# Designed miniproteins, single chains, continued (2), part 45

Each design is a single chain, and the fold is of that chain. pLDDT is the mean over its residues in the fold that is shown.

## One batch from the design tools (miniprotein)

Design m5651
Fold by ESMFold2-Fast:
Structure m5651 (fold): chain A 81 residues (1-81)
Amino acid sequence: ADKELKLGLVYYANKDYEKAIEYYKKALEIEESALGYLNLGKALYEQGDYEKAIEYYKKALELDPNNKEAQKNLAEAEAKL
């Protein structure tokens, strides 16, 4: 899980959002985490898929309701719709 999350972050930093999404999904299949859902949402947001980004930010908040980054990113994605 941590290895796949870190690989996703490397691809995200290189703006390879397709591969970032692939590795974040692999991480979440091994172990669900608020961080995994947050990062998946961020990559989807960068691709302009605001509806899916909202879905995953909500999943991040289900696991960690006080995650301020997820709360902020959810509000920003909802403002795009």
Scores: mean pLDDT 88

Design m5652
Fold by ESMFold2-Fast:
Structure m5652 (fold): chain A 142 residues (1-142)
Amino acid sequence: SEEEEKIAEEIIEELNKALEYLPEEYQKRVITKDDPYVKGLVAFKLGDYDKALEYYEIALEAAEALGDEFGKALVLYNIGLVYFKQGDYEKAKEYLEKALEIFKKLGDEYGQKLVLENLGKVYEKQGDYEKAKEYYEKAKEL
């Protein structure tokens, strides 16, 4: 819990810094250690992937209830990263593709780039170097 609290404080600092580069409507978010998304990120950094998925599911439901498309895309992206770490490359692609669709609708080039780079990494891990290259090139064009 002391290690978890320190990791949460570091994550909150990083998220608050990232918010400075987003539109003003996102900068008004109050991010706390009790946020399910933060709890999911803490669990992920600790390697507790099952717990990360549990918290991300709660965060996803909250984002959907609020109509928070940006928050939904972030959670879906991080669920994709969990499956990638677990070696479930098909689920990793599924969740990353869902996040990409939302970032495209929002015109979020940075979010699109992050997802495309990680889709490239998934294809690379599967030995599909041609597909990996296609995704890395798409990310560079943003």
Scores: mean pLDDT 85

Design m5653
Fold by ESMFold2-Fast:
Structure m5653 (fold): chain A 60 residues (1-60)
Amino acid sequence: SVEELLKKIAAGHPDAPQAVRQLAALGKADEARRALEKMKDALPPEVVEQLERELEEAES
């Protein structure tokens, strides 16, 4: 579900990159972007960079 995918992003779960791709595929890229922006100060910079790349690639 969308809520489960958003929770994986918020928690920095190992599956967060896949969750970002799934949200974009469901047309929920805006929700994924908002979740990532909210969490970017709480996550390691490397994780934020990876999730931003996944979102950019998924929307292409």
Scores: mean pLDDT 77

Design m5654
Fold by ESMFold2-Fast:
Structure m5654 (fold): chain A 98 residues (1-98)
Amino acid sequence: DYFFAGEHFFMSGDYERAIAYYDKALAIDPNNAQAWFNKGLAYYKLGKYEQAIADFQKALAANPNNSRAWENLGKVYKDLGENELAEEYYAKAEELRK
């Protein structure tokens, strides 16, 4: 199970290896929203913000009700200094938590 292997490496802080296993999982199931989301988190942990954004957007394409993906898009944009855009994504995450 490549997804489980990816989670194992993510939990151990090996984000590069986690990404490699999430890529293997996504090659089998490209609609796995959780694999896209966790891959985005791994890129965010590595400071690779553009890749994190792309992967969170893929997660949202597969599951637009993923409030955590909206919230993490907000965090990335806040880290990039895009405060207005970050606030919009945080508001979307909050709306979906209700």
Scores: mean pLDDT 89

Design m5655
Fold by ESMFold2-Fast:
Structure m5655 (fold): chain A 69 residues (1-69)
Amino acid sequence: SAEEERRLREAEELLRRGEELFRQGKLDEAEELYREAAALLREVLGPNHPALLRPETNLGLIDIIRALK
């Protein structure tokens, strides 16, 4: 549907921006965008879809970085 296509485009834009913020070390901002992207992807594609690996892996990396420092 057009609504699902819109949500997928929103998720992709959030992931792109989150990855840029992650590269800049802006972990709090990146985390927020990854959480939003994961929520959109989960709603449209379901909780077990491979597309969720991208934001979930990056959220895990943020947790590791924070635990180290």
Scores: mean pLDDT 89

Design m5656
Fold by ESMFold2-Fast:
Structure m5656 (fold): chain A 52 residues (1-52)
Amino acid sequence: RTGLSHDERVRAVRAGLELGLSNQEIADGLGISVSTVSSYRARAEREFGLDL
């Protein structure tokens, strides 16, 4: 019931992508759906730019 904040999830997805993890591996690690990871990925890339 207690989960990570939205910003923490976005940061976790970004860190996983920087490590070369797949959307499925990130989803499994965070306990969320692949579609949610894809949404957070798009948001992270938009908010933090292509520099990361």
Scores: mean pLDDT 70

Design m5657
Fold by ESMFold2-Fast:
Structure m5657 (fold): chain A 101 residues (1-101)
Amino acid sequence: KKEEEGEELLSEGAKLLLEGNYEEAIEKYKKALELLGEDNVAALTLLGEAYLKLGKYEEAIKYYEKALKIDPNNWKAWENLAKAYEKLGEYEKAEEYRKKA
């Protein structure tokens, strides 16, 4: 039951993200994470993407690192983690993480 509500919130958030409504997408994804569990990789990855789009690179890194500890085979999360570090001027870390993507 909570899983259905959480998946619906992820879908709503994805639509908002596509429309450029990043802060509203983040609110939907945070609510989804509450319903689906704090270790839900899809919700964590989408939060990372929304924060990256919003320019909140430290928050993006936090969510991507948590997602990658659970699912290290998520190549897109490695790529976006590298982009976030590059935006913060951490070029050596960005290059290291790109090699994992």
Scores: mean pLDDT 85

Design m5658
Fold by ESMFold2-Fast:
Structure m5658 (fold): chain A 60 residues (1-60)
Amino acid sequence: SREEIERFLREELGVTEEGARWLADKLAPYGEEAIERIRKLLEEGVTPEQALVKVLSEME
């Protein structure tokens, strides 16, 4: 859900509340897949900023 994505961004990536809300709105249509993709990239050593950019570009 949008709320779960917003919580993930705030708690695990350290995004500001305002930024997390904006990003969650953009990622909400992709739901759990967006979270899993970001987690996979982080596990592979990609920075949080690069992971977000990559996922957003792939979901265009």
Scores: mean pLDDT 78

Design m5659
Fold by ESMFold2-Fast:
Structure m5659 (fold): chain A 72 residues (1-72)
Amino acid sequence: SDIDRGIADILTAMANIALQKGDYETAVELAEKALEIYPDNPAAWEVLSRAYRNLGDEEKAQEYEKKAEELK
C-alpha cells in the first residue's frame, strides 16, 4: 500500500542518517526493516551496499548495489 511505502521511505531516511553518522550496524537494521515492508526500494538497497562496504563486507556490498541498480 502507499502507507507501507511511506513507512519504508521514512525507515530508509533514518538508515541514511545512521550511515552519515557512521552507525553502520544501525543503518543495516533500519534498511532491512524498510526492505521487509517494501522490497522494491532502491534507496534502501543502496544504504545496505554502503553500510556493508564500510563494515568490510565487499561481497554483500556489490550484491546489494546490483539489486539497487536493477530496481532503477
Scores: mean pLDDT 87

Design m5660
Fold by ESMFold2-Fast:
Structure m5660 (fold): chain A 90 residues (1-90)
Amino acid sequence: MSAMELVAQARNLLYEKKYEEAIKLAKEAIKLAPNSPVTAGALLVLGEALAKQGKYEEAIKAYEEAAKIAEEHGNDELLKLAKENIEKIK
């Protein structure tokens, strides 16, 4: 399974409220494609799943990493979304 396919599946698991499974697949995607644009998407899914579990400190860290990678790759929409998710927790 590709990193992009893992991110898509993790997002579907978020919709199904299967947060632990979503976290597992997001982490697998990050491991397969570190520091890529796909990793920013995976970190966003990871942060959302962690926030749903009440793990706010870990969620913020994931969003901050997503924002950094999104900025490095010029993905303004992902950067904005990551920052908005951090503000919702704080």
Scores: mean pLDDT 84

Design m5661
Fold by ESMFold2-Fast:
Structure m5661 (fold): chain A 73 residues (1-73)
Amino acid sequence: DKIDKTVASLPGTEEQKEELKKLLEEIAKNTSVPLSQLLSAVRARPRTPAGLVALGIPEEQAKRLVELLASLE
């Protein structure tokens, strides 16, 4: 799956990757954001939620995604 491949390409623990995968699946299911745009944004590893909110991701999920990506050191 495209989400699995994207998450596998990122650093971090298996637990962090599983949480990231679940969040991305929730965003893809509950928003009209194209999966390709969502995954491209994740690969860019944004440090602020503004760009994700501009894509149509709710602010709370965008903040959670940024925090989770920052944890993948």
Scores: mean pLDDT 79

Design m5662
Fold by ESMFold2-Fast:
Structure m5662 (fold): chain A 80 residues (1-80)
Amino acid sequence: MEPLTPKELAILKAIAENGPLTVAEIARLTGLSQSTASRHLNRLVEKGLVEKRRNPKTGVTYYYLSEKGIEYAVEEKEKE
């Protein structure tokens, strides 16, 4: 797997520290635009580090860390 960019790592840490987040919340917490955050989130979903789930009642999409994503976020926080 290709190494994560600093922006992708910031997104993983934001979700790890704050729980499931929307694109808008991730953008606010990381200082990214919503379009930039969305692009990096799509890559993180492709890598299996983040899961995308839509709330059927509200129509809001939330991003969750996968088990692999949690381990990666913790490892990077401890080692870097």
Scores: mean pLDDT 78

Design m5663
Fold by ESMFold2-Fast:
Structure m5663 (fold): chain A 65 residues (1-65)
Amino acid sequence: MTREEVEELAREAAEKALDYFKNAPIHQKEAAVNAATLAILRRTDVSPEEARQLAEKAVDELLKS
């Protein structure tokens, strides 16, 4: 899997997680980051730390858009 494929998967996971937690009471961003991190780890070979950084970046960019 290429770096670009991992980044695209991270964005997809972040979008899906944000939609899933759109009605979360207080911590939508934190819940989405955690869920996206787990999805990245399940489908890619990146480290847990890298997966979390990719998830945080993708969630932050989507929320700023």
Scores: mean pLDDT 77

Design m5664
Fold by ESMFold2-Fast:
Structure m5664 (fold): chain A 80 residues (1-80)
Amino acid sequence: SAMEELEKKLEEVLEALRNMEPLPAFEVPDEAAAAIPKEKLKELLEAYLEAALRLAEERGDEAGAERARAEAEALLKELE
C-alpha cells in the first residue's frame, strides 16, 4: 500500500541516520500520495525533515539541510 511504501522510505532514512550515511531522497509517487490521508502524509514529511536536519547538523551539511527544508515545504504546500 501507499502507507507501507512511505513507512519503508522512513525506515530507510532511519537506517541511513544510524549508519551516518547520506539520506535517501524522499520521493512520493502521485498515486501513493493521493491514497494517503493528508494529515498522515504531513506527519511523515515532518518526521523525514527532522531526521534529515539532524543528520545534516551532525555532518555540518548546511546545503543538505536547506534542500531538505525546501523539499518538505514544497510537498506540504502541495497538500494544502
Scores: mean pLDDT 62

Design m5665
Fold by ESMFold2-Fast:
Structure m5665 (fold): chain A 91 residues (1-91)
Amino acid sequence: SMLEERLEELLRRMRELGMPEEEIEEIREILLELISKESLLKFAEKVIEELERTIEEAEKEKDPQRRQLRLGMAYGVVRVAYAAIKLSEKK
């Protein structure tokens, strides 16, 4: 799908910026799970859009420490989004 292609391009950019491979694989697994569920597809699109924005800002950042902070924020967004979905599954 177009969304899966956007995800793989996003992960490639994160890798080029120095995100640890373990974090890249966690992001892939989480977002592919969200993409695979039709009820969560729009939510997955919004998460990917937010990540694309954060990574574009990281690519423009000249300070290595601030760039790493942006990468940490991207990882945090995915982890928080996944936690929110898992919590919403409990009634």
Scores: mean pLDDT 85

Design m5666
Fold by ESMFold2-Fast:
Structure m5666 (fold): chain A 73 residues (1-73)
Amino acid sequence: LSEEQLAEVELALVRMLLALANIAYEKGDKETSIQLAEEALKRAREIGEKYPSLRDEVEELIKQAEDIIEKAK
């Protein structure tokens, strides 16, 4: 895989983690929701550090993860 393809895969994984976190939240599983959102947040920050060109997109994903964590507490 090229570096760009790896970045796409990593972003897709973050988006999937956020989707799963929202599903967990809707089901009332706040603990799982927070855990998944925290994993998404960690991965998004790592992507932003490796791929400066993706910082704006990563920043949006970070905010989504933080919102899930805040509301699920």
Scores: mean pLDDT 85

Design m5667
Fold by ESMFold2-Fast:
Structure m5667 (fold): chain A 85 residues (1-85)
Amino acid sequence: SQPSPQQQVVAAVSSQMRQDYQQEVSSSTNPSDISDNQRYISYFSDIVRQYGLSDQQAQQILQQASRDQIRQATQIVQQRINDIR
C-alpha cells in the first residue's frame, strides 16, 4: 500500500524535525535535553526509514506541499512527540 499524501508530508516534516533536533543536540550542554532530543531523533529517523525518503525527496515534498498540509503535518508530528514521552 502506498502512503497517503498526508503520510508523505508527515514523513517529510519528520525528516526536517530530525535535522533540527540533531542541530539542538550539537549545540546543547544539558544532559537531560541531549537525552530527550536523541530519543526524538531516533523516533523520527524510524519514520523516515519506513517511507524510504531521502533528504532531497523530503525537501521536494515540503516545497510542493501547501501551507495547510505542512501545518497539519507539523501538528501531527508534535502530538506524536508528546505521546513518546
Scores: mean pLDDT 78

Design m5668
Fold by ESMFold2-Fast:
Structure m5668 (fold): chain A 71 residues (1-71)
Amino acid sequence: SAMDYARKAGDLAVKAISLASQGRLEEAERLLEEARRYLEMAKEAGVDPKTLEGLERGIEEAERVLREAKK
């Protein structure tokens, strides 16, 4: 379902933050790529804009954590 894509995107972003914090940067990057794909699938499937906004913010936060960890 559309919400399964949304949930997957969120779960992957949370896992990416954890991996980045552990220094597992390549794995975190791969999970963020997957999170972005699931977010696009959720958008195409018609998930509510407010839910999509929250997911986008979560992925952006995970991307920020990964960028900081790479420094």
Scores: mean pLDDT 88

Design m5669
Fold by ESMFold2-Fast:
Structure m5669 (fold): chain A 60 residues (1-60)
Amino acid sequence: SKKELGEKLKKALEESGLSYKELAERMGAAEDEMRETIEKAIKGEAPKPVIEALLRALGK
């Protein structure tokens, strides 16, 4: 489910120690845009492919 993917993303971010800026650079996006996207993704409010793309950028 999107909620489970969001929880997985939150844990992956905490474990990675990466900032939103560093994750935005890996995704080729602006920091402010990526911050909003990550916050929605963690809550399971982003589309599933977006959450999966963020997980892949974190090596998950």
Scores: mean pLDDT 80

Design m5670
Fold by ESMFold2-Fast:
Structure m5670 (fold): chain A 79 residues (1-79)
Amino acid sequence: GAKEAAEAAAEGALEGEGPGGMGRAAAEAAERGGASRLAAELAEGAAATAAAMALTGGASEEEARELAARAAAGAAEGA
């Protein structure tokens, strides 16, 4: 269900590199977890945006991945 897709999106974001990579990985994982196309697209945007903002604010890439994972999960569950 939506929670399974959200968990998958979070795990995917943690495997990505850079904002775009975290977003794409989150979307692919969300789709494998049963997310709709809209939920996967929202997870992609949320993860990429969270990671980009974190890195711009001086966070490490590891911290950016954690923030991307949380954002992806929230977006996928909320859709």
Scores: mean pLDDT 83

Design m5671
Fold by ESMFold2-Fast:
Structure m5671 (fold): chain A 76 residues (1-76)
Amino acid sequence: LLSRAASLFSSGGIYYSSGDYELAAELYLEAARLAEEAGDLKSAGEMLRQAGKALEAGGKLDEAKRLYEESERLLK
């Protein structure tokens, strides 16, 4: 699970760099889900934060806010 989460996170970064923010957010969200299932809440929180940044860059400010709040909760 965690290795797959890391792979998805890396792929998300590539799409973010190409300007495909919505696909980047989707990949970051899947990575976060797998990290959370693996019990790595710190990685899941960081992945949610990056998903929030991608959604913010794509103009989805309300969704980005929600992900930032969830990320902050997991990173406590």
Scores: mean pLDDT 82

Design m5672
Fold by ESMFold2-Fast:
Structure m5672 (fold): chain A 87 residues (1-87)
Amino acid sequence: SPLVLTSQFIDRQNLVSYVIVTTSDGTQVPVPVPNVDRYSQLSTQQQNQVRNYLLDYLRSLRTSMQRQGNQQGVTLLDTRQQDVRLL
């Protein structure tokens, strides 16, 4: 799967770290933080692949937060989607 290959590439290149953000209800949200300096060294094709992977990840997590009624989590993930789009 292209998504599995992209995940393995991200791990191998140490392109993303995860920070746990705890919302007021006690839910722990693993938020990806891209390494901008490493990301900028990638080819345009690799940058697009990584960006799309992170956006898909964040959208899936946002859907989960929305279903749980966690508005703080939804807002956090919307902000992070914007950050990824600006990479």
Scores: mean pLDDT 86

Design m5673
Fold by ESMFold2-Fast:
Structure m5673 (fold): chain A 103 residues (1-103)
Amino acid sequence: VQMTQSPSSLTVQEGGTATITDRASQSVSSYLAWYLQKPDGTVELLIYNTKPVKDSRFSGSGSGTDFTLTITSLKPEDAGVYYDLAYSGDSVAWGQGTKVTVS
């Protein structure tokens, strides 16, 4: 499975909303995760199987091949690289990453 994230980078004002999409090359199971890699190298799990793990500002949705992460009320600490991870059976595919900058 190939995952294609869009956009590759975006800048959003503090308090704004960011939307990141991912498209799988074929239908995947409903098992998806969204991760944030911070500049210090820390990786945080944000969404697992469309359920928020971190807080209610992060929401995930998706069906078959199309998946979306939405972040509301953006804070400076939300800056970093966001990755989608899809699993289908024993196969794991990562998106290319989306760099989010907060202005």
Scores: mean pLDDT 76

Design m5674
Fold by ESMFold2-Fast:
Structure m5674 (fold): chain A 90 residues (1-90)
Amino acid sequence: AEEEKRKKEIEEELKEYEKKLEELFKKAPEDPKLVAVALKLLNPEMSVEEAMEKAKELLKDKEKVEKLVEEARKKLKELVKKALEEEEKR
C-alpha cells in the first residue's frame, strides 16, 4: 500500500517537474540563466561561470538556443526518470 502511494506521488512530482520545465522554457527562452542551466546539464564538468558566458553568446543565435534547450529538456527527463527507477528498485 505504501509503495503504491509513493509511486503515485513520485509520478505526480515527475509530471509537475516536466510541466514546470516546459512552462519555464516557454516563458523565458531568452533567459541566460536557463540557457546556462541547460549547458551545465549537458556538460556537468563545466563551471557555472563558463556556462553563463556561453549562454550569453548563444542568446545571440536563437536557433542554437532552441536546439540546446531541446537537448537539455531530453537529458533532464532521462535523468529524472532514471532517478525514479533507481528509487523503485531500492
Scores: mean pLDDT 70

Design m5675
Fold by ESMFold2-Fast:
Structure m5675 (fold): chain A 96 residues (1-96)
Amino acid sequence: EQVARDAEGFRRLVALPEEEIKEIQKIITEQLRRAGAALDADPHLTPEEKANLYTALGLQLIAEVFRAVAEGLSLEEIKKRLDELVDQWLADVRAR
């Protein structure tokens, strides 16, 4: 089931207009920039921990975009979902 959902997400992503793909890329870039700034501001994290956390978030954002596109979500819904994911992720990092 998950493999079929990922394949559907990929097919729908490839079929999106170029301008929509660029907007998704912009949303991902802005979320990664926001998270990177928060990680850089944390004095309790080592440079290696910051790099690993940043990479992990990047992979989670990509997976969530494929899932959201497979579900047929709008750009506004994708943006909201990624924003909520990053807010929760940053809260989890700060709680440790």
Scores: mean pLDDT 79

Design m5676
Fold by ESMFold2-Fast:
Structure m5676 (fold): chain A 79 residues (1-79)
Amino acid sequence: LDPSEEEERRLLEEIRERAIAALVAAGFSEATARRAVELAEAGATAEEVAEALGLSEETVRRMARLINAAARAVYERYA
């Protein structure tokens, strides 16, 4: 199989959607969840995300674990 650039974009979009849903399910607002995922995608550090969202670094690291779990779930679907 030849994974196209479009297939990669769809995979990343699905990871984003699942990450946002997981954060909302964990008690974060949709706005906070969406912004956290956007900042993570832009390569922001946990400190930068914490400052931008007004959260503790520990809370941001918890969010990162949820985002990583969503990414793993999507990759397992394509494995």
Scores: mean pLDDT 78

Design m5677
Fold by ESMFold2-Fast:
Structure m5677 (fold): chain A 80 residues (1-80)
Amino acid sequence: SHMVERLVQEAERELARARGILDELEKTKPSERDLIVAYMEVIALEATVLLLEKAGAPQDVVDRFRAEVESLRERVKKLS
């Protein structure tokens, strides 16, 4: 559906943003504020993934993004 396509595009955009932020923070000593910003981006992606599931996106697509969210959460945890 058009809604699923738009949500996938949004999830890809949010994933790229979260990855970029974490890639940068992993090169330096992050502040507590930097970690909060990174975590908020991960939460935004997680919310979009929940909307993807509710919208009836294919399970393999939902599972892929969920794995990415889990990976990002672990990256934030390692920096904390």
Scores: mean pLDDT 88

Design m5679
Fold by ESMFold2-Fast:
Structure m5679 (fold): chain A 72 residues (1-72)
Amino acid sequence: MKELEEEARKAIEEGRKLVDEARKNIDTPQAVELAREAAQRMADIASKATPELGEEARKVAQEAVDIEVEGR
């Protein structure tokens, strides 16, 4: 149980970093696609994780979606 929680937190942190990196390179099509993938992955974690971790993952997903829209 603790391992799953830690793994979810690690995945959210990784998603956060990917979103930040994509934001710095938003002018490239690849950065927009990476942000899109991160958003989808975070949304999946949000639906499977505990309510608290799910809410955090949802926030990261929203940031990634913003990058996707900005790059279009």
Scores: mean pLDDT 73

Design m5680
Fold by ESMFold2-Fast:
Structure m5680 (fold): chain A 83 residues (1-83)
Amino acid sequence: SAKEEFEKAVKELPDEEVKEGLKEAKEGGTPERAVALGLILAAEGVKYAAELLKGASLTLEDKIFLAEMAKKGLEEGIDEKAE
């Protein structure tokens, strides 16, 4: 599936590429990229999100955006995959 393919691709990317993708999605990138990153954060859990935020020089807005995307990804996962 597109979700699994994107998740696998992002997991293989270095942290700097993930950070760049987050900024692009936030500023004017595609909504699909933001959603996919949110789904990956949900799949890896709070630990991965915390580690990404710890290692990256993210703005407060970036942190809020990531938290929002992670919550949305969790909700979608519960509805279609977790249940």
Scores: mean pLDDT 52

Design m5681
Fold by ESMFold2-Fast:
Structure m5681 (fold): chain A 78 residues (1-78)
Amino acid sequence: SRLEELRQQLIDRYQTVMGLDEKQAQEVVDDMLKTLESLAKERGWSLEELAQRLLASPDPVAQLLGELLLEKAKIQKE
């Protein structure tokens, strides 16, 4: 699925940028997503609102996180 493809791209990016193995990169990605969802809830933001803010970032990792959260928000609406 698109969501799984985006998650794998994030895992690959963290392996490349931080020199992590696949398991470590998976844990970092999963923890980051949980942290971002928690932040959105605390701020009263929707996942779509958080995703749009991340997509506005010049950081490629933030943009990829934004795309993943936007895709997740679309799935939750269906």
Scores: mean pLDDT 80

Design m5682
Fold by ESMFold2-Fast:
Structure m5682 (fold): chain A 58 residues (1-58)
Amino acid sequence: SLVDEISALAEAGRGKEALALALSLSREEQVKLLDEARHRRDSLAATVVGEALRLLDS
């Protein structure tokens, strides 16, 4: 899943790639992915996707 991919990239120290992957998604896909990450209690994926959403609103 995309949550697992984002978490794996972040855990590997590839946080810029994880953020770029999240930013490649639509806003609606990012919102769904953030909800999935929170439901799974995946703090790394939730942090990355949350940051991507903040950047879209800036």
Scores: mean pLDDT 83

Design m5683
Fold by ESMFold2-Fast:
Structure m5683 (fold): chain A 90 residues (1-90)
Amino acid sequence: SREEIRKLLEEVLKRLSRQQLIDFLNSAIQALRKSNPELASLFEQGKEAILKNDEEEAIEVFERIIELLAKRSGLEPIKVARAFAESLLG
């Protein structure tokens, strides 16, 4: 499942433009800052990785985001990863 999650994240990073990723991350950070500062901090780390063109760091940060969302929702991490990928890719 972790390998499947990484593969999904790699596909998202490959298919979205840098600008689309940054716009999404900025929106997520703004939405989460007051309600979930831990998650907002992870999205800020993801944004920094994208800006540095550090794909491995970006994937690692997004894995941590998916794990936190899975814990909060009671869903399996792979289901959260698929929903995340679907929401971003359309």
Scores: mean pLDDT 84

Design m5684
Fold by ESMFold2-Fast:
Structure m5684 (fold): chain A 85 residues (1-85)
Amino acid sequence: MTQSKTVTIEGTMSSGEKVTITITVTANDDETVTVTKEKLYSEKVEGDFIVKTYAVATVTSAVINGEVKVLSQETEELVVTEPKK
C-alpha cells in the first residue's frame, strides 16, 4: 500500500538564520524514498549583481510497520549570483 507523511525540516543557514521547509513523502510499503525541496529565503542586490540564497532540504524515509519513518534529513545552502540589468 502507499503511505504518506508530511515532514517539517529545520535548518540553520550560514547567516545564522533558521529556515523551515515542509516536505510530503509518499512511498510504498518497504520502499525507501529520497525527496529534495528548495526554498528561496534571501534575495539581495549587491552592486551589479542579484544574490539569491536557497535552502535545500533532503529527506530520506522508509515505510516501516506501515508508517513513514524519517531515516535522515539534511539542509544545505545554495547561493546563485546573477548580473543585474
Scores: mean pLDDT 78

Design m5685
Fold by ESMFold2-Fast:
Structure m5685 (fold): chain A 64 residues (1-64)
Amino acid sequence: GLAFGKALVQAELGLSEAEVEELVALLGRSRPEQKRALRALADRLGLSYETVRGALEALRVLSQ
C-alpha cells in the first residue's frame, strides 16, 4: 500500500517524511504539473529528475 511505498522511497532516496509527502501530493496532478514540480524537487534535493520521477511512479503503483 501507499504507507509501504512511502517507507521504501524514504529509505532508498534518504528523503524526509515531508519530502515524501510532497511526492504523494503530486499523484493527483497532471503530467505537465508533475514534470515541473519533480524537476524543482530534484534540483532542491540534488537528485536526478529520473530518480524523483521513478519514486513518484513507484508511489503511484503502490497506492493502487
Scores: mean pLDDT 83

Design m5686
Fold by ESMFold2-Fast:
Structure m5686 (fold): chain A 66 residues (1-66)
Amino acid sequence: EEIDLGVFEIALGVARLLVEKGDTQGAIDLLARTLERFGKEELAQRVRELGKTDVKAAIDEAYREL
């Protein structure tokens, strides 16, 4: 659990770096893929849908459900 949380926190940090570089879709894909890896398929789908309109909301949603 704690190790999985740490891995997701690293992914969140990398996603924020991608947003800073202007690769918002890469950030959303990374977060959704990480959630899928942890078996959170429904959340991953929701993050992808939110990422089409509001990248920050998508990132916040992914973090909330961690």
Scores: mean pLDDT 75

